# Designed miniproteins, single chains, continued (4): the designs that were tried, part 63

Each design is a single chain, and the fold is of that chain. pLDDT is the mean over its residues in the fold that is shown.

## One batch from the design tools (miniprotein)

Design m14172
Fold by ESMFold2-Fast:
Structure m14172 (fold): chain A 79 residues (1-79)
Amino acid sequence: MLSPEEEAEIIEKLERDVDGVLEEAERLAEEGRREEAIELLRAAIASLERLLPAAPTEAIREKLREAIERLRERLEELE
């Protein structure tokens, strides 16, 4: 089992990575590169969905679900 410190580091990295994807998607959309923003969000969602069944703790699994939901909400706004 992961240590509490390792779990916290994984969650912090996940949250930072998701925020980075959302910021990049917004930048692309603002530049009129909407299709690239959509592709970026779809790729990020697919990557997180692949990680879900391998999530080492329930806390990480819930954070992955939250991240996927945030990315899907943004994708729906752009589509």
Scores: mean pLDDT 85

Design m14173
Fold by ESMFold2-Fast:
Structure m14173 (fold): chain A 82 residues (1-82)
Amino acid sequence: KIEELKKQLEEAREENHRLLLESSSETVKAIGYAVLAITGSDKDAYLAKAKEYNDRANELDREAQAAIAKAKALEEELKKAE
């Protein structure tokens, strides 16, 4: 049972790390499209792309926050199990 909790904790930490990296990647893409919109060509299309990537980044960030909350709960369970 303690081994299972340790595995779940490691998985939750790795998931959080992966989701944060994905969120950062989407944020960079959103910034790139927002900058392209400033150059004065096809602003509406670039702004729409920036919004899509920013919305995706926000979703991934929320998932990352859920993963870290799960990790904290598992750490508390491990402290109680020993």
Scores: mean pLDDT 82

Design m14174
Fold by ESMFold2-Fast:
Structure m14174 (fold): chain A 68 residues (1-68)
Amino acid sequence: SMDDEIRRQIAKLMDEFYDAYENKDLKKMQEVIDRLQQLAQQLPPEWSAQVNGIVDQMQKELDALKKE
């Protein structure tokens, strides 16, 4: 289903983000955020809202690492 495909894409991007986070790869973290934001624009409103919440959390984590 489309929901299963969306869920799979989000999970893959989340895995890529936290792998980059462990390696302190700020550039890769930003690339994943950008991809999730692009994905959100293509999704139904309910999924877009969920992805935007994930992006907000990821942006906070990236900004925290940039200060260290």
Scores: mean pLDDT 87

Design m14175
Fold by ESMFold2-Fast:
Structure m14175 (fold): chain A 60 residues (1-60)
Amino acid sequence: VDELLASLPPEAAKALRELREKYQAGTLTPVDAVKAANTLIEKAGLTPEEVGRLIREVLA
């Protein structure tokens, strides 16, 4: 996961890291998840399917 985060654009990596931290703290909202997904699509060029898999892995 950390190597994957290092290979992403800084904004995408930050979005995933913050998503994971909020999930672990129990403060994650649907808005946070949507914003992270949108950032991954726009900044990292990922497909919606790839974004779903990546978010799933980060939140494991």
Scores: mean pLDDT 75

Design m14176
Fold by ESMFold2-Fast:
Structure m14176 (fold): chain A 72 residues (1-72)
Amino acid sequence: MKEKRIERTVEVEDVEKAAKGAKDALEAEPSVTSVEVSPITESDGLKKVTVSATAIEGDTIVHVETTLVQKA
C-alpha cells in the first residue's frame, strides 16, 4: 500500500468559520476515514488552525494537512 502526504497553507478571513466548513466538507466525502481540527493557536496577531484528513483511494492512503492562517 502506498502513502501520499499533501500539505498546504491557505490564508482565510476567519479561521473558525473556514475550519468548520472544511471539516464539514471532508466528513461528507465517502473516501475520507478521519478528519481532525487542531486547537486555534495565536502568535504575534496570527491565528492558525490545522485541518487533517485521511482518505483511502484504492491502494493508497492519502493524508491531507491544511493549515488555515488568519491575519490580525
Scores: mean pLDDT 80

Design m14177
Fold by ESMFold2-Fast:
Structure m14177 (fold): chain A 98 residues (1-98)
Amino acid sequence: MKYKGKVTAEKEIDFKADQPPDFPDGTTIESEVEFETADGLKVKIKTTFTYKNGKIHIKVEVEVEGDASKEKIQEIMRDIAETLKKNLGAEVKIEELE
């Protein structure tokens, strides 16, 4: 069976007064990377930076899709979630999609 899962991490960072960006409120920068793992799973990573009110909102979305067991996809999503929590200190949410 084909399973799909998603991990979302969000964090807000305040700008220092000496490093304010000269961007209009609502400016959004998006980066998307897609790759296939050695075991044939498709991974998509979307990172969105939104500038509002002197703050950057960072959203990272990781989607994993493949013809693997539900348990395997859940394990991968948990590993991604823990990595994002450790590296970003962000709020992380895991969703199973099918």
Scores: mean pLDDT 74

Design m14178
Fold by ESMFold2-Fast:
Structure m14178 (fold): chain A 67 residues (1-67)
Amino acid sequence: SDVILRVAEHDLSKVLSPEQLAIALEALRAATEGDLAGALALLDKLRSTVPPELYERLVRAARRLAE
């Protein structure tokens, strides 16, 4: 849903750089389309650059969106 991605963009823009935000939103979009493997591969690019707690929340969100 575009609404879910727009809300995520607003909230994540407060804690992520523009480059990190673009990757996170692309990952969440892939998850909404059922591509969990693609979403997790994109999120893996953020693993070293975002706080671990935020990374775990993004992984959890992607898994739930891919259902």
Scores: mean pLDDT 82

Design m14179
Fold by ESMFold2-Fast:
Structure m14179 (fold): chain A 86 residues (1-86)
Amino acid sequence: GPPVRVTFGSGLEMLVTQLPDGSYLATNVDTGGKYLIVPDPEKNTVTVTDLGGLRVTVEVSEEDFFNFNPEMVRELLERTREKLAA
């Protein structure tokens, strides 16, 4: 789908693009750093992978899965940011 610009409370801006396979690519507008976000509806999980290949899998509610969109990627990145930066 079309890219969506999302702003975090910290002022961090990400460009989020939905890929044809249903995954999302989130790009930091300032640094160019990238995260691949892969939802798994069978497990109600989302896996976030940075360019270094570090992976974090988080559970999401069924409601969050039904509403999974570029804006939800912002919430997931906020939740996983500390784990990906560690």
Scores: mean pLDDT 67

Design m14180
Fold by ESMFold2-Fast:
Structure m14180 (fold): chain A 91 residues (1-91)
Amino acid sequence: SMMAEREARLEADLEAVTELFIKALEAESERQSAVYYTAAVLLGIGAILDHRDDPELVESLEEFLREMKALVDKKASVEEIEKAYEEHLKK
């Protein structure tokens, strides 16, 4: 159904955003890190826009993206990124 497809797409998008932020953290160059970071942010914004009719999901996704960006900006560990992803899935 449309709802099941939308839910599956959201889950896939959150996983992909997380993977891209991890790649940004693990990147060997600042340029490569910036490319992955930008891709993660754009995909995250895309997910927010896909759910703009659901204010609760929008708030949750904006918080997720904000937290992920902050973790990458402070050079957090991959483990901290994965933990943040898990916390946003559980609510």
Scores: mean pLDDT 85

Design m14181
Fold by ESMFold2-Fast:
Structure m14181 (fold): chain A 99 residues (1-99)
Amino acid sequence: STREEQVEHALSQVPGIEAELIATFGRPEEVAAMAARARELLEQGKVEEATRVMIAGFLRMLGMSEENIERILEALEAGKPIPDEIQEEVERRLEEALA
């Protein structure tokens, strides 16, 4: 895919992700700020940075520490599995958020 196609596709996904995050967490102002930052990065062609912003924002809303967020992002960027202990924490926090 071209960078332009990647940007267009990513921009098309942001509203759906924003809506799902608002439905899950009930924090529309925080989600809107995160989505706005991601859109700004996408308009600059920074697809990888925009993806990082959305994933990091989601994990922060789950209550993950900045250290564990960084470990998750590094694992994903390297195509490596997330450490089991961190994966278990994400799953537990997701269950709590969806209850």
Scores: mean pLDDT 84

Design m14182
Fold by ESMFold2-Fast:
Structure m14182 (fold): chain A 68 residues (1-68)
Amino acid sequence: MSKVEGIVEAVTTLASDVKGEEVGRETGERVRELAEKGDFEGVRETVSEVLGESTGTMVAKLVKEARE
């Protein structure tokens, strides 16, 4: 599993625990798509809406570092 895949799995799990399985799946899929496009601001916004700004900022940073 790539570092990005690990981050997507972690976000999916956390979002599922907080908002339910459907929201978790949708959030994980959007984060994967945005990460593949290099849209780190989109990752931050998507995760922040579900898990809060601190978590969104951290996930966006981790995705950026994983792709560098």
Scores: mean pLDDT 82

Design m14183
Fold by ESMFold2-Fast:
Structure m14183 (fold): chain A 91 residues (1-91)
Amino acid sequence: KDAKIQQVEKKLAEVQKQIKDLFEKNNQQDLLEEFDEMVEAFENRDSLKFAEELGEIYRLIGTLPPDIRSQLRNLLEEFIKLMLELGTLRA
């Protein structure tokens, strides 16, 4: 169980870096801030705050050019999947 937690945490860190790099490359400070708040809410087990921040992130991503929007949606989907897996493993 611990080894699997470490594997998921490593993958989360890799995807998180890719998401943040894309935000910085595209000068998306608001998305970077909302993303950090979403991650903090997940670590604090604040499900309401997590849902609110996730909704705001999807709203902001929807305003981006199609190519960037598609890349970020795919990375965010993978990130959310890994976060949910980590939460299950920690339960």
Scores: mean pLDDT 82

Design m14184
Fold by ESMFold2-Fast:
Structure m14184 (fold): chain A 90 residues (1-90)
Amino acid sequence: SLEEILRKMLKLLYNFYKTKNIEDLIEMMRLYIEAAKEAGSFTWKEEEVEERIKKLAEEAKKLGEETLKKIKELLEDALKLLNLKEEDLE
């Protein structure tokens, strides 16, 4: 379900926030693309998807604290919206 995909994405974002492991951010972006494709709202060429995801993740990591601040805000908003606790993402 879309809720299960969103929960997996939040867990990956939480792991990236804690560990700064770029692979978690890349995997989260892959899940986001899968959800967007399923919704019929995504127009990227299939052969460009992995390249674009990796580039976006590297750019996000390069921004450092600014990216982490935005991820924290997104995680807090999403946890509140879904009535989840931080422990639910561990």
Scores: mean pLDDT 79

Design m14185
Fold by ESMFold2-Fast:
Formats: structure tokens, sequence, C-alpha cells
Structure m14185 (fold): chain A 58 residues (1-58)
């Protein structure tokens, strides 16, 4: 599945990564025929960082 900047889903994730100084995993995980769905990438972030999801949600 793929979501365009039109909905802001992909843009929101990419923009957030820009502030933290990185933007690789999202591009590779969603539509670059590399593997993961964009939702899986978000789950990996929250699982790995544990705090990223909290800051984004609150």
Amino acid sequence: MVVDDMMGGYDTMTTMMGFYGDDGFIHMGIDVDTGMHYYDVMDMFDDGMGGFGGMMDG
C-alpha cells in the first residue's frame, strides 16, 4: 500500500524524521519496493525508540 503527500501521512513521517536529522527508513519501508508498509515503519520506530510515538501523539 502507498499513501501520497496528498493525505499528509507520508509527509508527516518524513518531516518528523527531518527534524531528527534522518529520512531513510521511511523511504525504504513504504514504496521503494524494499519491503515494509509505512505503518510497519511507524511501529518499528515506536518499538525501538519507545518515546517517539509519545512525542508525536502528545
Scores: mean pLDDT 42

Design m14186
Fold by ESMFold2-Fast:
Structure m14186 (fold): chain A 58 residues (1-58)
Amino acid sequence: SAELVALAEELGIPVSSLPALRQWLEEGMSQETLAALIVAETGASRERALELLRLLAA
């Protein structure tokens, strides 16, 4: 969705990485674990990372 793409760009996450993040969520990786990885890699806030992951999981 346009909202998901815009948030990924805001957080500095390549749009090409979104399918991998979705796959990890579908395989049972927790949103907390993925949010921590996003924060570590991008410096984004945990709250914004969790918002992205909620949109991916929808």
Scores: mean pLDDT 82

Design m14187
Fold by ESMFold2-Fast:
Order: sequence, then C-alpha cells, then structure tokens
Structure m14187 (fold): chain A 62 residues (1-62)
Amino acid sequence: MKLSPEELEREIEESLIRMVVSVLRISGMDEASVKAAEKALREGESVKDAFEKALEVQKKLA
C-alpha cells in the first residue's frame, strides 16, 4: 500500500534487470551469459559491467 522509497527503488532495479536480460536474449546470447549478467545486476553492479561479464561468459562458450 504505502511504498517506501527503498521498496520503490527495488522495483525499479528489478525492472532494469528484466530489461537487460531481455536485450541480451534478443542479441542471441547463451543462457549462461544471460544468467551471469542477471547475477551481476542483482549484486548491484552497473549495466555496463553486467554486459561485460555476459560477453566474457559468451567468449568462453565459443
């Protein structure tokens, strides 16, 4: 009912994580790469760092 600023911020963060995951899947990255990025974002890393981790995992799978 009454959303605290912290709860609202968490909801925004969850939405951003879902958006990044969606972009990575559309880009054709493997599930392992997508999961690595999701985990990084969930830990509070930047979107840029999450993409970098996804690329590193993707490179190892190639």
Scores: mean pLDDT 78

Design m14188
Fold by ESMFold2-Fast:
Structure m14188 (fold): chain A 80 residues (1-80)
Amino acid sequence: SKIDKIQELADKAIEEEEDESLKQFINNLRDKVIELLKEGKYEKALEELERALEIAKEVFSPENVAKFEKFVEEVKKVIE
């Protein structure tokens, strides 16, 4: 399912990451996106991914933003 694929993408991103703040940010976004998908709110899930990326640009280093952007792009491909 799309939910299972998003869970796997998040688990992989978290396993490969060492920054605890970025891990928590990915976990929180995953939980929110999965909640929206369970409710059938696909467009709101995409909006939440875009909102999270804008927040990440304000709080993380450019290197961590690039990692997070890659994760967001992979999740978007699953939803679309």
Scores: mean pLDDT 86

Design m14189
Fold by ESMFold2-Fast:
Order: C-alpha cells, then structure tokens, then sequence
Structure m14189 (fold): chain A 58 residues (1-58)
C-alpha cells in the first residue's frame, strides 16, 4: 500500500517535470500545442491517481 502511494507520487512528479520541459520548449513556437501537452500531462496524472484509488478499493 505505502509502496503504491510512493510509486504514484514519483510517477506524478516525473510526468510533471517532463510536461513542464516540453511546454517550455513549445511555448515560444506553438503555445497552442504547449497547452495541449499540459492538458494531456494533467490527464495522465489524474489517471494514475484513479489507478491508486482503484487498487486500494479492490
């Protein structure tokens, strides 16, 4: 249980860092694409949280 929580935290942090890096690169050339990447990153983080909740319930 604790291992799943820590794993999820690390995955969220890594996804945020990767998303921020991609957004930063694209902000100057394609701000619309940068926004799409940010939204996708947030969506993936929410899915990871959902998986953690499902594991605890099941």
Amino acid sequence: MDELLEKTRKQIQELMEQTDAQVEKLEKTDPKKARQIMAQGVGQILLLIGDLIDEELA
Scores: mean pLDDT 77

Design m14190
Fold by ESMFold2-Fast:
Structure m14190 (fold): chain A 87 residues (1-87)
Amino acid sequence: SAAEERLEALREETLARLEAHRDDPEAAQRAVEGYVVRVQALVAEHPDLDRAFLRAQLEEVVAHLRSLGMEDLAAAVERATELILAD
């Protein structure tokens, strides 16, 4: 779906931004915050978005943040995921 393609694009853009700013904690935090806001907007626009697909995309960002040692940001995305997936 167009929503799933947009969600994948948001993930790829965010992962690239995190790699570019791996040594800049403020830039990494802004990238994660921007990602969460954009995902929330996409879910609001597309209530029929596959929730399993959405969870998998968010879990990929969490895994990447953990691979970079950004555990606090990973925990923040996990909390945001549960809130986004709540009805």
Scores: mean pLDDT 87

Design m14191
Fold by ESMFold2-Fast:
Structure m14191 (fold): chain A 75 residues (1-75)
Amino acid sequence: LALFDEGKKKFEEGDYEEARKLYTKALEQAERDGAPPELLAVIYRKISEVYEKLGDFELAEKYRKKAEELLKAAE
């Protein structure tokens, strides 16, 4: 999860655009690797948090809902 950890570090530094890029790459890699829905949901939630910080509340809500759908499917 090197890309995810790097994205988290950038988010903590306030570099939200770089955090978005890194989390998106982490999501693409996790999807290619067949990661479980619980891991995908964590990444979607982090992307949602980034969009909230960028002021894009419509995209933040969209990614938040994707995370909730993945968690529901895992149950």
Scores: mean pLDDT 83

Design m14192
Fold by ESMFold2-Fast:
Structure m14192 (fold): chain A 68 residues (1-68)
Amino acid sequence: SAAAVAAAARVLAERGGLSPEAAREAATQLVDAIRAGRGREAAEELSRKYGVSGDVLNRAGVAGVIAD
């Protein structure tokens, strides 16, 4: 949902240091992957691509699930 992407993007921007555009892109990929049962795989890919820690990605995923 839009709310899930917005919540995850906020965490990625505030705690992951991503720009608003990168945070929204990463949040969209993360939320879509979680819905498909691929959350762990997506978190590993996003960590490598953006240099964000697994802890921040996990927190972003949780925020997205709560907001959904």
Scores: mean pLDDT 84

Design m14193
Fold by ESMFold2-Fast:
Structure m14193 (fold): chain A 61 residues (1-61)
Amino acid sequence: GEKVLQVAIAATKKLLEQGVTKISFQEAMEEVRKVAKEMGVTLSDEEIRQAAELVLEALGV
């Protein structure tokens, strides 16, 4: 959904700004949870997993 994509984009931008190009799936999920909270977006556990997968794909991991 749109919320998942928006959070994934925001999380990816934040990681790239920090110079992070290598990250585990668990770390990606933790960053997605953090960014979703900062954006005021409520994601289910499945949506968090989907956003984390998009983050890893965007980083080329």
Scores: mean pLDDT 83

Design m14194
Fold by ESMFold2-Fast:
Structure m14194 (fold): chain A 102 residues (1-102)
Amino acid sequence: SAAQQAFNDYVQQRIADLRQLMDSLGLPSSVQDKLLQIFRDNAAVHRGNLFTVEMVYELMKGVARILAENDLDAAVDELSAKVGMPREEVRRAIEQLLSQIQ
């Protein structure tokens, strides 16, 4: 269906965007592969839910920035403003994702 194609195109574009961001930040390929796999797994679980996958994409960008800049507070502030979630909830989500990258 057109909706299924739109979802697949969106996911493919977000994967390309994340790869480009992580390359620009100088993140190691092993870290890039882990973050991209987490994104793919979440996109598969939330298939057809563009809003949820977009929120996961924003979270992945925040995590990439923390890994490059080592500034958790700045990333939490920026992401909280973008997704409209309380800072404490965003912090918990980022910390959970960081635990999966090790």
Scores: mean pLDDT 83

Design m14195
Fold by ESMFold2-Fast:
Structure m14195 (fold): chain A 101 residues (1-101)
Amino acid sequence: TESLKNELEEELKSFVENLIEKLKLFAKTVGLKVVEEMDEELLRKLVELLFLEQALETHKEDEVMNKLLNERIEEIRESLTEEQQKKLDEAIKQIKEILEK
């Protein structure tokens, strides 16, 4: 599973870098102040969490993938302060609400 983990890490990195600038523009356009106020590091973690949560929903039946995705989510969450965690949870909630509208 080391090969699968390396592939996931490479895909995640490419996805995050491509979406950071798009997310900044989106947040400014729709008035998501919580996202606009995020520094680059926090914004990177927001994009990673959004990707990982979506990947978990897609790969529910893949026990190996679920384990890798959950381990990465936990690593990100453990790296956050309580204030950063609240900001990320609020941003994810607001983004999902806009997309469901």
Scores: mean pLDDT 77

Design m14196
Fold by ESMFold2-Fast:
Structure m14196 (fold): chain A 85 residues (1-85)
Amino acid sequence: EEIVLNPLAQKALEKINEVLAKLIAAREKEGDEAALRAAAEILGVSVEEVREMAREEDPEEVARLEREILIKIAGEEEAEALLAT
């Protein structure tokens, strides 16, 4: 099978999985509020900003926020490589 991920995209996925595992663990331990707090620390924003991001339902705006989040987690090159896939 020939689905060869770009090496930068692969690295982005690894970083994203690591972050998601941390957020899931925080949520299971102390609920959604703890997950929002962990996300705020990772993204370098306030908990209130993360809540606003979580409430966004416009698909185009959600895609924009997902891109910004990926860049903050994985780095620009790695995030762009993943998004191009």
Scores: mean pLDDT 73

Design m14197
Fold by ESMFold2-Fast:
Structure m14197 (fold): chain A 93 residues (1-93)
Amino acid sequence: KIKELQAKADAAFAQGDNEAAAEAWYSLSRTLIREGKYEDAIEAYEKALQYATDLLKRVEILENLSWAYYKMGDYKKAQEYLEQARALAKEHE
């Protein structure tokens, strides 16, 4: 399952489809969170954020990065990402 999601992400990137690449990385990160693999999920969320062009998607990814860091016990990074998500959402009404 994870290998299939990784392959889908790599294929989307190879085709130059940034939106599809962001979605694929985001789907992978959600699967990793469900499996308790928070460090791997954070890496996948960071990849999703690199390719995400949609504002609402970027806010969603930042909120999920905050939650993943919170689950790892890194409350400082969790707070920083949450503040970034709130600032981005407030700027783009």
Scores: mean pLDDT 80

Design m14198
Fold by ESMFold2-Fast:
Structure m14198 (fold): chain A 75 residues (1-75)
Amino acid sequence: SDEERLASFETFLDSMIQQAEKATTVDQVRALTEQARRAAEIFLESVKDPALKERMRQLVEEFLAHMDAILAQLS
């Protein structure tokens, strides 16, 4: 279950990146980033294992860095 939750979270973040790579405007990427941030907060609040929380936080940091790179390419 914890592995299934982590896998679902990774799949979700990958989906958001794929959508952002197809975006044509900065506003679209920012909207996707905001949607992902809210979803990530809900996932993190649902998890009580501190080691899993730390792994998920690292995934969010990597996700946000990728989104920032996409934004830089659009402007």
Scores: mean pLDDT 83

Design m14199
Fold by ESMFold2-Fast:
Structure m14199 (fold): chain A 68 residues (1-68)
Amino acid sequence: NAMEKKLAELEKKLSQENEEKRFIRDKVYPEALEYLKAVENDPSKVEETRQRLEEAYKEAKAEIEKKK
């Protein structure tokens, strides 16, 4: 049944998108915590930790694109 196959394909795609979002979150979360610590405790490190956060996000996205 072609309709059932199309629905299964869409469900798989949505599941994959949620997995990708979790992967990005898991990669970015530790760097986001370091950024927040810098904002709270050491303003001199804000730019350094923000740069790492941006790099982690770009790396996570690049990793996902490699798997496609």
Scores: mean pLDDT 75

Design m14200
Fold by ESMFold2-Fast:
Parts: structure tokens; C-alpha cells; sequence
Structure m14200 (fold): chain A 67 residues (1-67)
């Protein structure tokens, strides 16, 4: 039906990577995810960006997109 289960799995993977790579709390990772979602990104697209470019790049991009 809706891709809610897949989106929840992608969100968990994003939070796990951000926590391990950058030491972000779940709240900190949620902030980055929220910035991307506000800009029209899905959790899948956020995960793909982190896997291709790295977590630090993704955080910087989220900040620039939010401006």
C-alpha cells in the first residue's frame, strides 16, 4: 500500500549513519532529515545522497537547501 514501512527503514538507516559518522543524537539527525524533507527529499533520496557523498556533505547540503 503506502511505502510507510520502507520510508521508516530508510529513516532509521539515515539516523544510524548520521549518529555513527557525525555523533548526532536522534534529535540532531531528525533535524537534518526535516530540512531535507522541507526541500522535497524523501528518506530514500537522503540515504542515497549519504551513501554517495558522505554524511558530512549531506549535512552541509541540508543547511544550504534550508536557506
Amino acid sequence: MHMKKLEEEYEKKVKDILGKELGLSEGGANTIITLFKKAGYSNKEILELIEEKGAEYAVELARKISE
Scores: mean pLDDT 79

Design m14201
Fold by ESMFold2-Fast:
Parts: structure tokens; C-alpha cells; sequence
Structure m14201 (fold): chain A 89 residues (1-89)
């Protein structure tokens, strides 16, 4: 499954990258999340909402309107990508 991931690097540049699978998407999140001021998940760069920003199976980043939607979106994320997605404080 292919993912489109928005990431921010240490210089604050926002880029889009395509990953061929969940493991590659997780590597992109880890690499740029570790070096980015925004933290650990690409969606957090847009929304500033650490608890409810998740990537879908299609690589789309969505901000959940409430906790129930956030949990449903997180459940749709493969385990390998979910391990790289953590809420930013």
C-alpha cells in the first residue's frame, strides 16, 4: 500500500514524500519527526493537535474532530506506521 506523507525537516522545510509501504512511511516519520521542530508525526505539523492527528491507510493526514474519530483513524494505521506516530506535547 502506498502512503503520501507530509514531513518537516530540521530547517523547517515542509516536503511531501511517497512511501511504497507502511515500513517506509514509518522511516520517513522517524527521520523527519526526530529532526523536525514539530516532533513525531507529520499531521502534527499542520494542526498543532498532538492527541488527534493521524495518518490514514492512503497516507492522508487528518485532524480528528473528537477522541472517537481519532481512535478510529489510529486503528486504520498499520502497526509499523503506528509505532512511529506519537503525540507531540
Amino acid sequence: MRYRVTVRDAAGRVTEAEAENAAEAARLVEKYGTYSLAGTVAGALEAGLSDYVVATETGEIRTAADEAEGRALLAAVPPELAAALVARR
Scores: mean pLDDT 48

Design m14202
Fold by ESMFold2-Fast:
Structure m14202 (fold): chain A 92 residues (1-92)
Amino acid sequence: MKKYFDEEEKKRAIARAKAIAKELGISVEELVSKSLKEVAKLLLEKGYDEGTVRDVIYGVALLRGEELTEEEIEKIIEEAEKELEREKKEKE
C-alpha cells in the first residue's frame, strides 16, 4: 500500500544516502547503480541500524526517480537479512 512521505522525510533520506556514500568512499552515482538489496546487504554487513538502512534505500530509490512504499522497503531489508543469515550459517 502507498504511504505519503513529506518533503522533509524525502530530503532526509536523500541526505543520508549521500552521507553514507561519502562514508563508504564511493560516489553517489556508484551507490545509486547498485540494486536496493545490494545496498541493504552492504549497510547491514557494516553494522548500520535498520532505520538507517531503510532511509538509505528510500533515498537511493528517490535519486533514481522511484517512489517506494514502506512495504517495499521492508521486503528489501527482510530479503537482505535472510541472505546474510544464510551466508553466516555457511561459514559456521
Scores: mean pLDDT 78

Design m14203
Fold by ESMFold2-Fast:
Structure m14203 (fold): chain A 66 residues (1-66)
Amino acid sequence: SVEELLKKVEDYIKELERLARELEQTHPVAAAMARRDIENVRKQVEEAKTLPDEEAEKKLKEILSR
């Protein structure tokens, strides 16, 4: 379901945010790249919310299928 996929993507974003915070002092470039990925994922999630359920599911699965 779209709801289950949205939950998985939100969990993924939370892990990226945690990683970015941990890396900030020791690997600032890696932290910055993680934050950019977070921004890109958030934009894709907002776009998916405007789509019909079937298209939203496809887009959310693509985000998770890295």
Scores: mean pLDDT 81

Design m14204
Fold by ESMFold2-Fast:
Structure m14204 (fold): chain A 67 residues (1-67)
Amino acid sequence: SSLVETLLAIIQAQPTRAGMFTMARYFLEQLDGETAEALYRAIRRELGDRFSEAEWAELEAIVRAKR
């Protein structure tokens, strides 16, 4: 999805790791379940080494709540 690609690019453009996490969380909270799942998978693929285990658990919990 071009939307998912655009949102991922915005996350990657954040100057800090903390900013990337905050933006990822914000977008996942605002999106519908299908789009949130797609964005979450893209974040995991492209940014797998950028977040802690606790941060990944928080993002996953947001997506699971929309299922």
Scores: mean pLDDT 87

Design m14205
Fold by ESMFold2-Fast:
Structure m14205 (fold): chain A 63 residues (1-63)
Amino acid sequence: AAARAAAEAAIAESKNPAVRAGIEQALLAIDRGRLEEALRQLEGALKREPENEHARAALEALR
């Protein structure tokens, strides 16, 4: 799925361990169908790394 692929790319792009952990939790939430959890984690990641284009793409794919 587009959201899952974007989240994986966002993890690779992230330079902040806390942001990477949040995106990993979002990826897990996507795999489990927990869209609200995934959205919260991706929003948190973008707040810390607004330049992470793949995290933004994952968030947009879930909307």
Scores: mean pLDDT 80

Design m14206
Fold by ESMFold2-Fast:
Structure m14206 (fold): chain A 68 residues (1-68)
Amino acid sequence: TTVKVLSETKILIEGEEEVKVEGDAKVVEETENIKLLETKPGSVIKISSKGGTVEVNPATEVGKTYKI
């Protein structure tokens, strides 16, 4: 599973694995291969899959990509 910070308020999750999202985030688009999250500015979002967990601060990490 790939987690990509698109903007200060948007995270893209790519992959077909079950993911758990914790924090001030809403799924705004979902397909089999993607989940697009809208996040509260300045919040930290915790994303977990079977491959691991990442904590993302979108406001400071725009353009960053994680593999979990």
Scores: mean pLDDT 79

Design m14207
Fold by ESMFold2-Fast:
Structure m14207 (fold): chain A 116 residues (1-116)
Amino acid sequence: SSEKEKALEIIDKAKKDVKKAKSVQEVLDILKKTKEELKKVIKDKYLLDSVLLVLDTAIKVLSKIKDPEKAKKIALEALDAVKEILSIEDPRKQILLAIGASLRLIGLELDYELES
């Protein structure tokens, strides 16, 4: 309970920071910081692995994005997916949602490359 509440506070702050970001690098730095803060508060290994899958996928995808607004869209999608994972008790449902969210983030990157 306390760990999930702290994780939710970290995610909500990250969402606010992403909305204010002016560059792709700022969005990337916010996600990297968010990842490190979540690693300190989430003690459940399965929950942490699911959360890190989504954030690591978003960070990797962001390395290929040049448009700050597209970067914000990717980061907000990732943070919303992490928030949803935190609301789920079943580790199997957590990892399935994490896989689905990660594939969706990869899809957004591919769509953005094809439009360029």
Scores: mean pLDDT 89

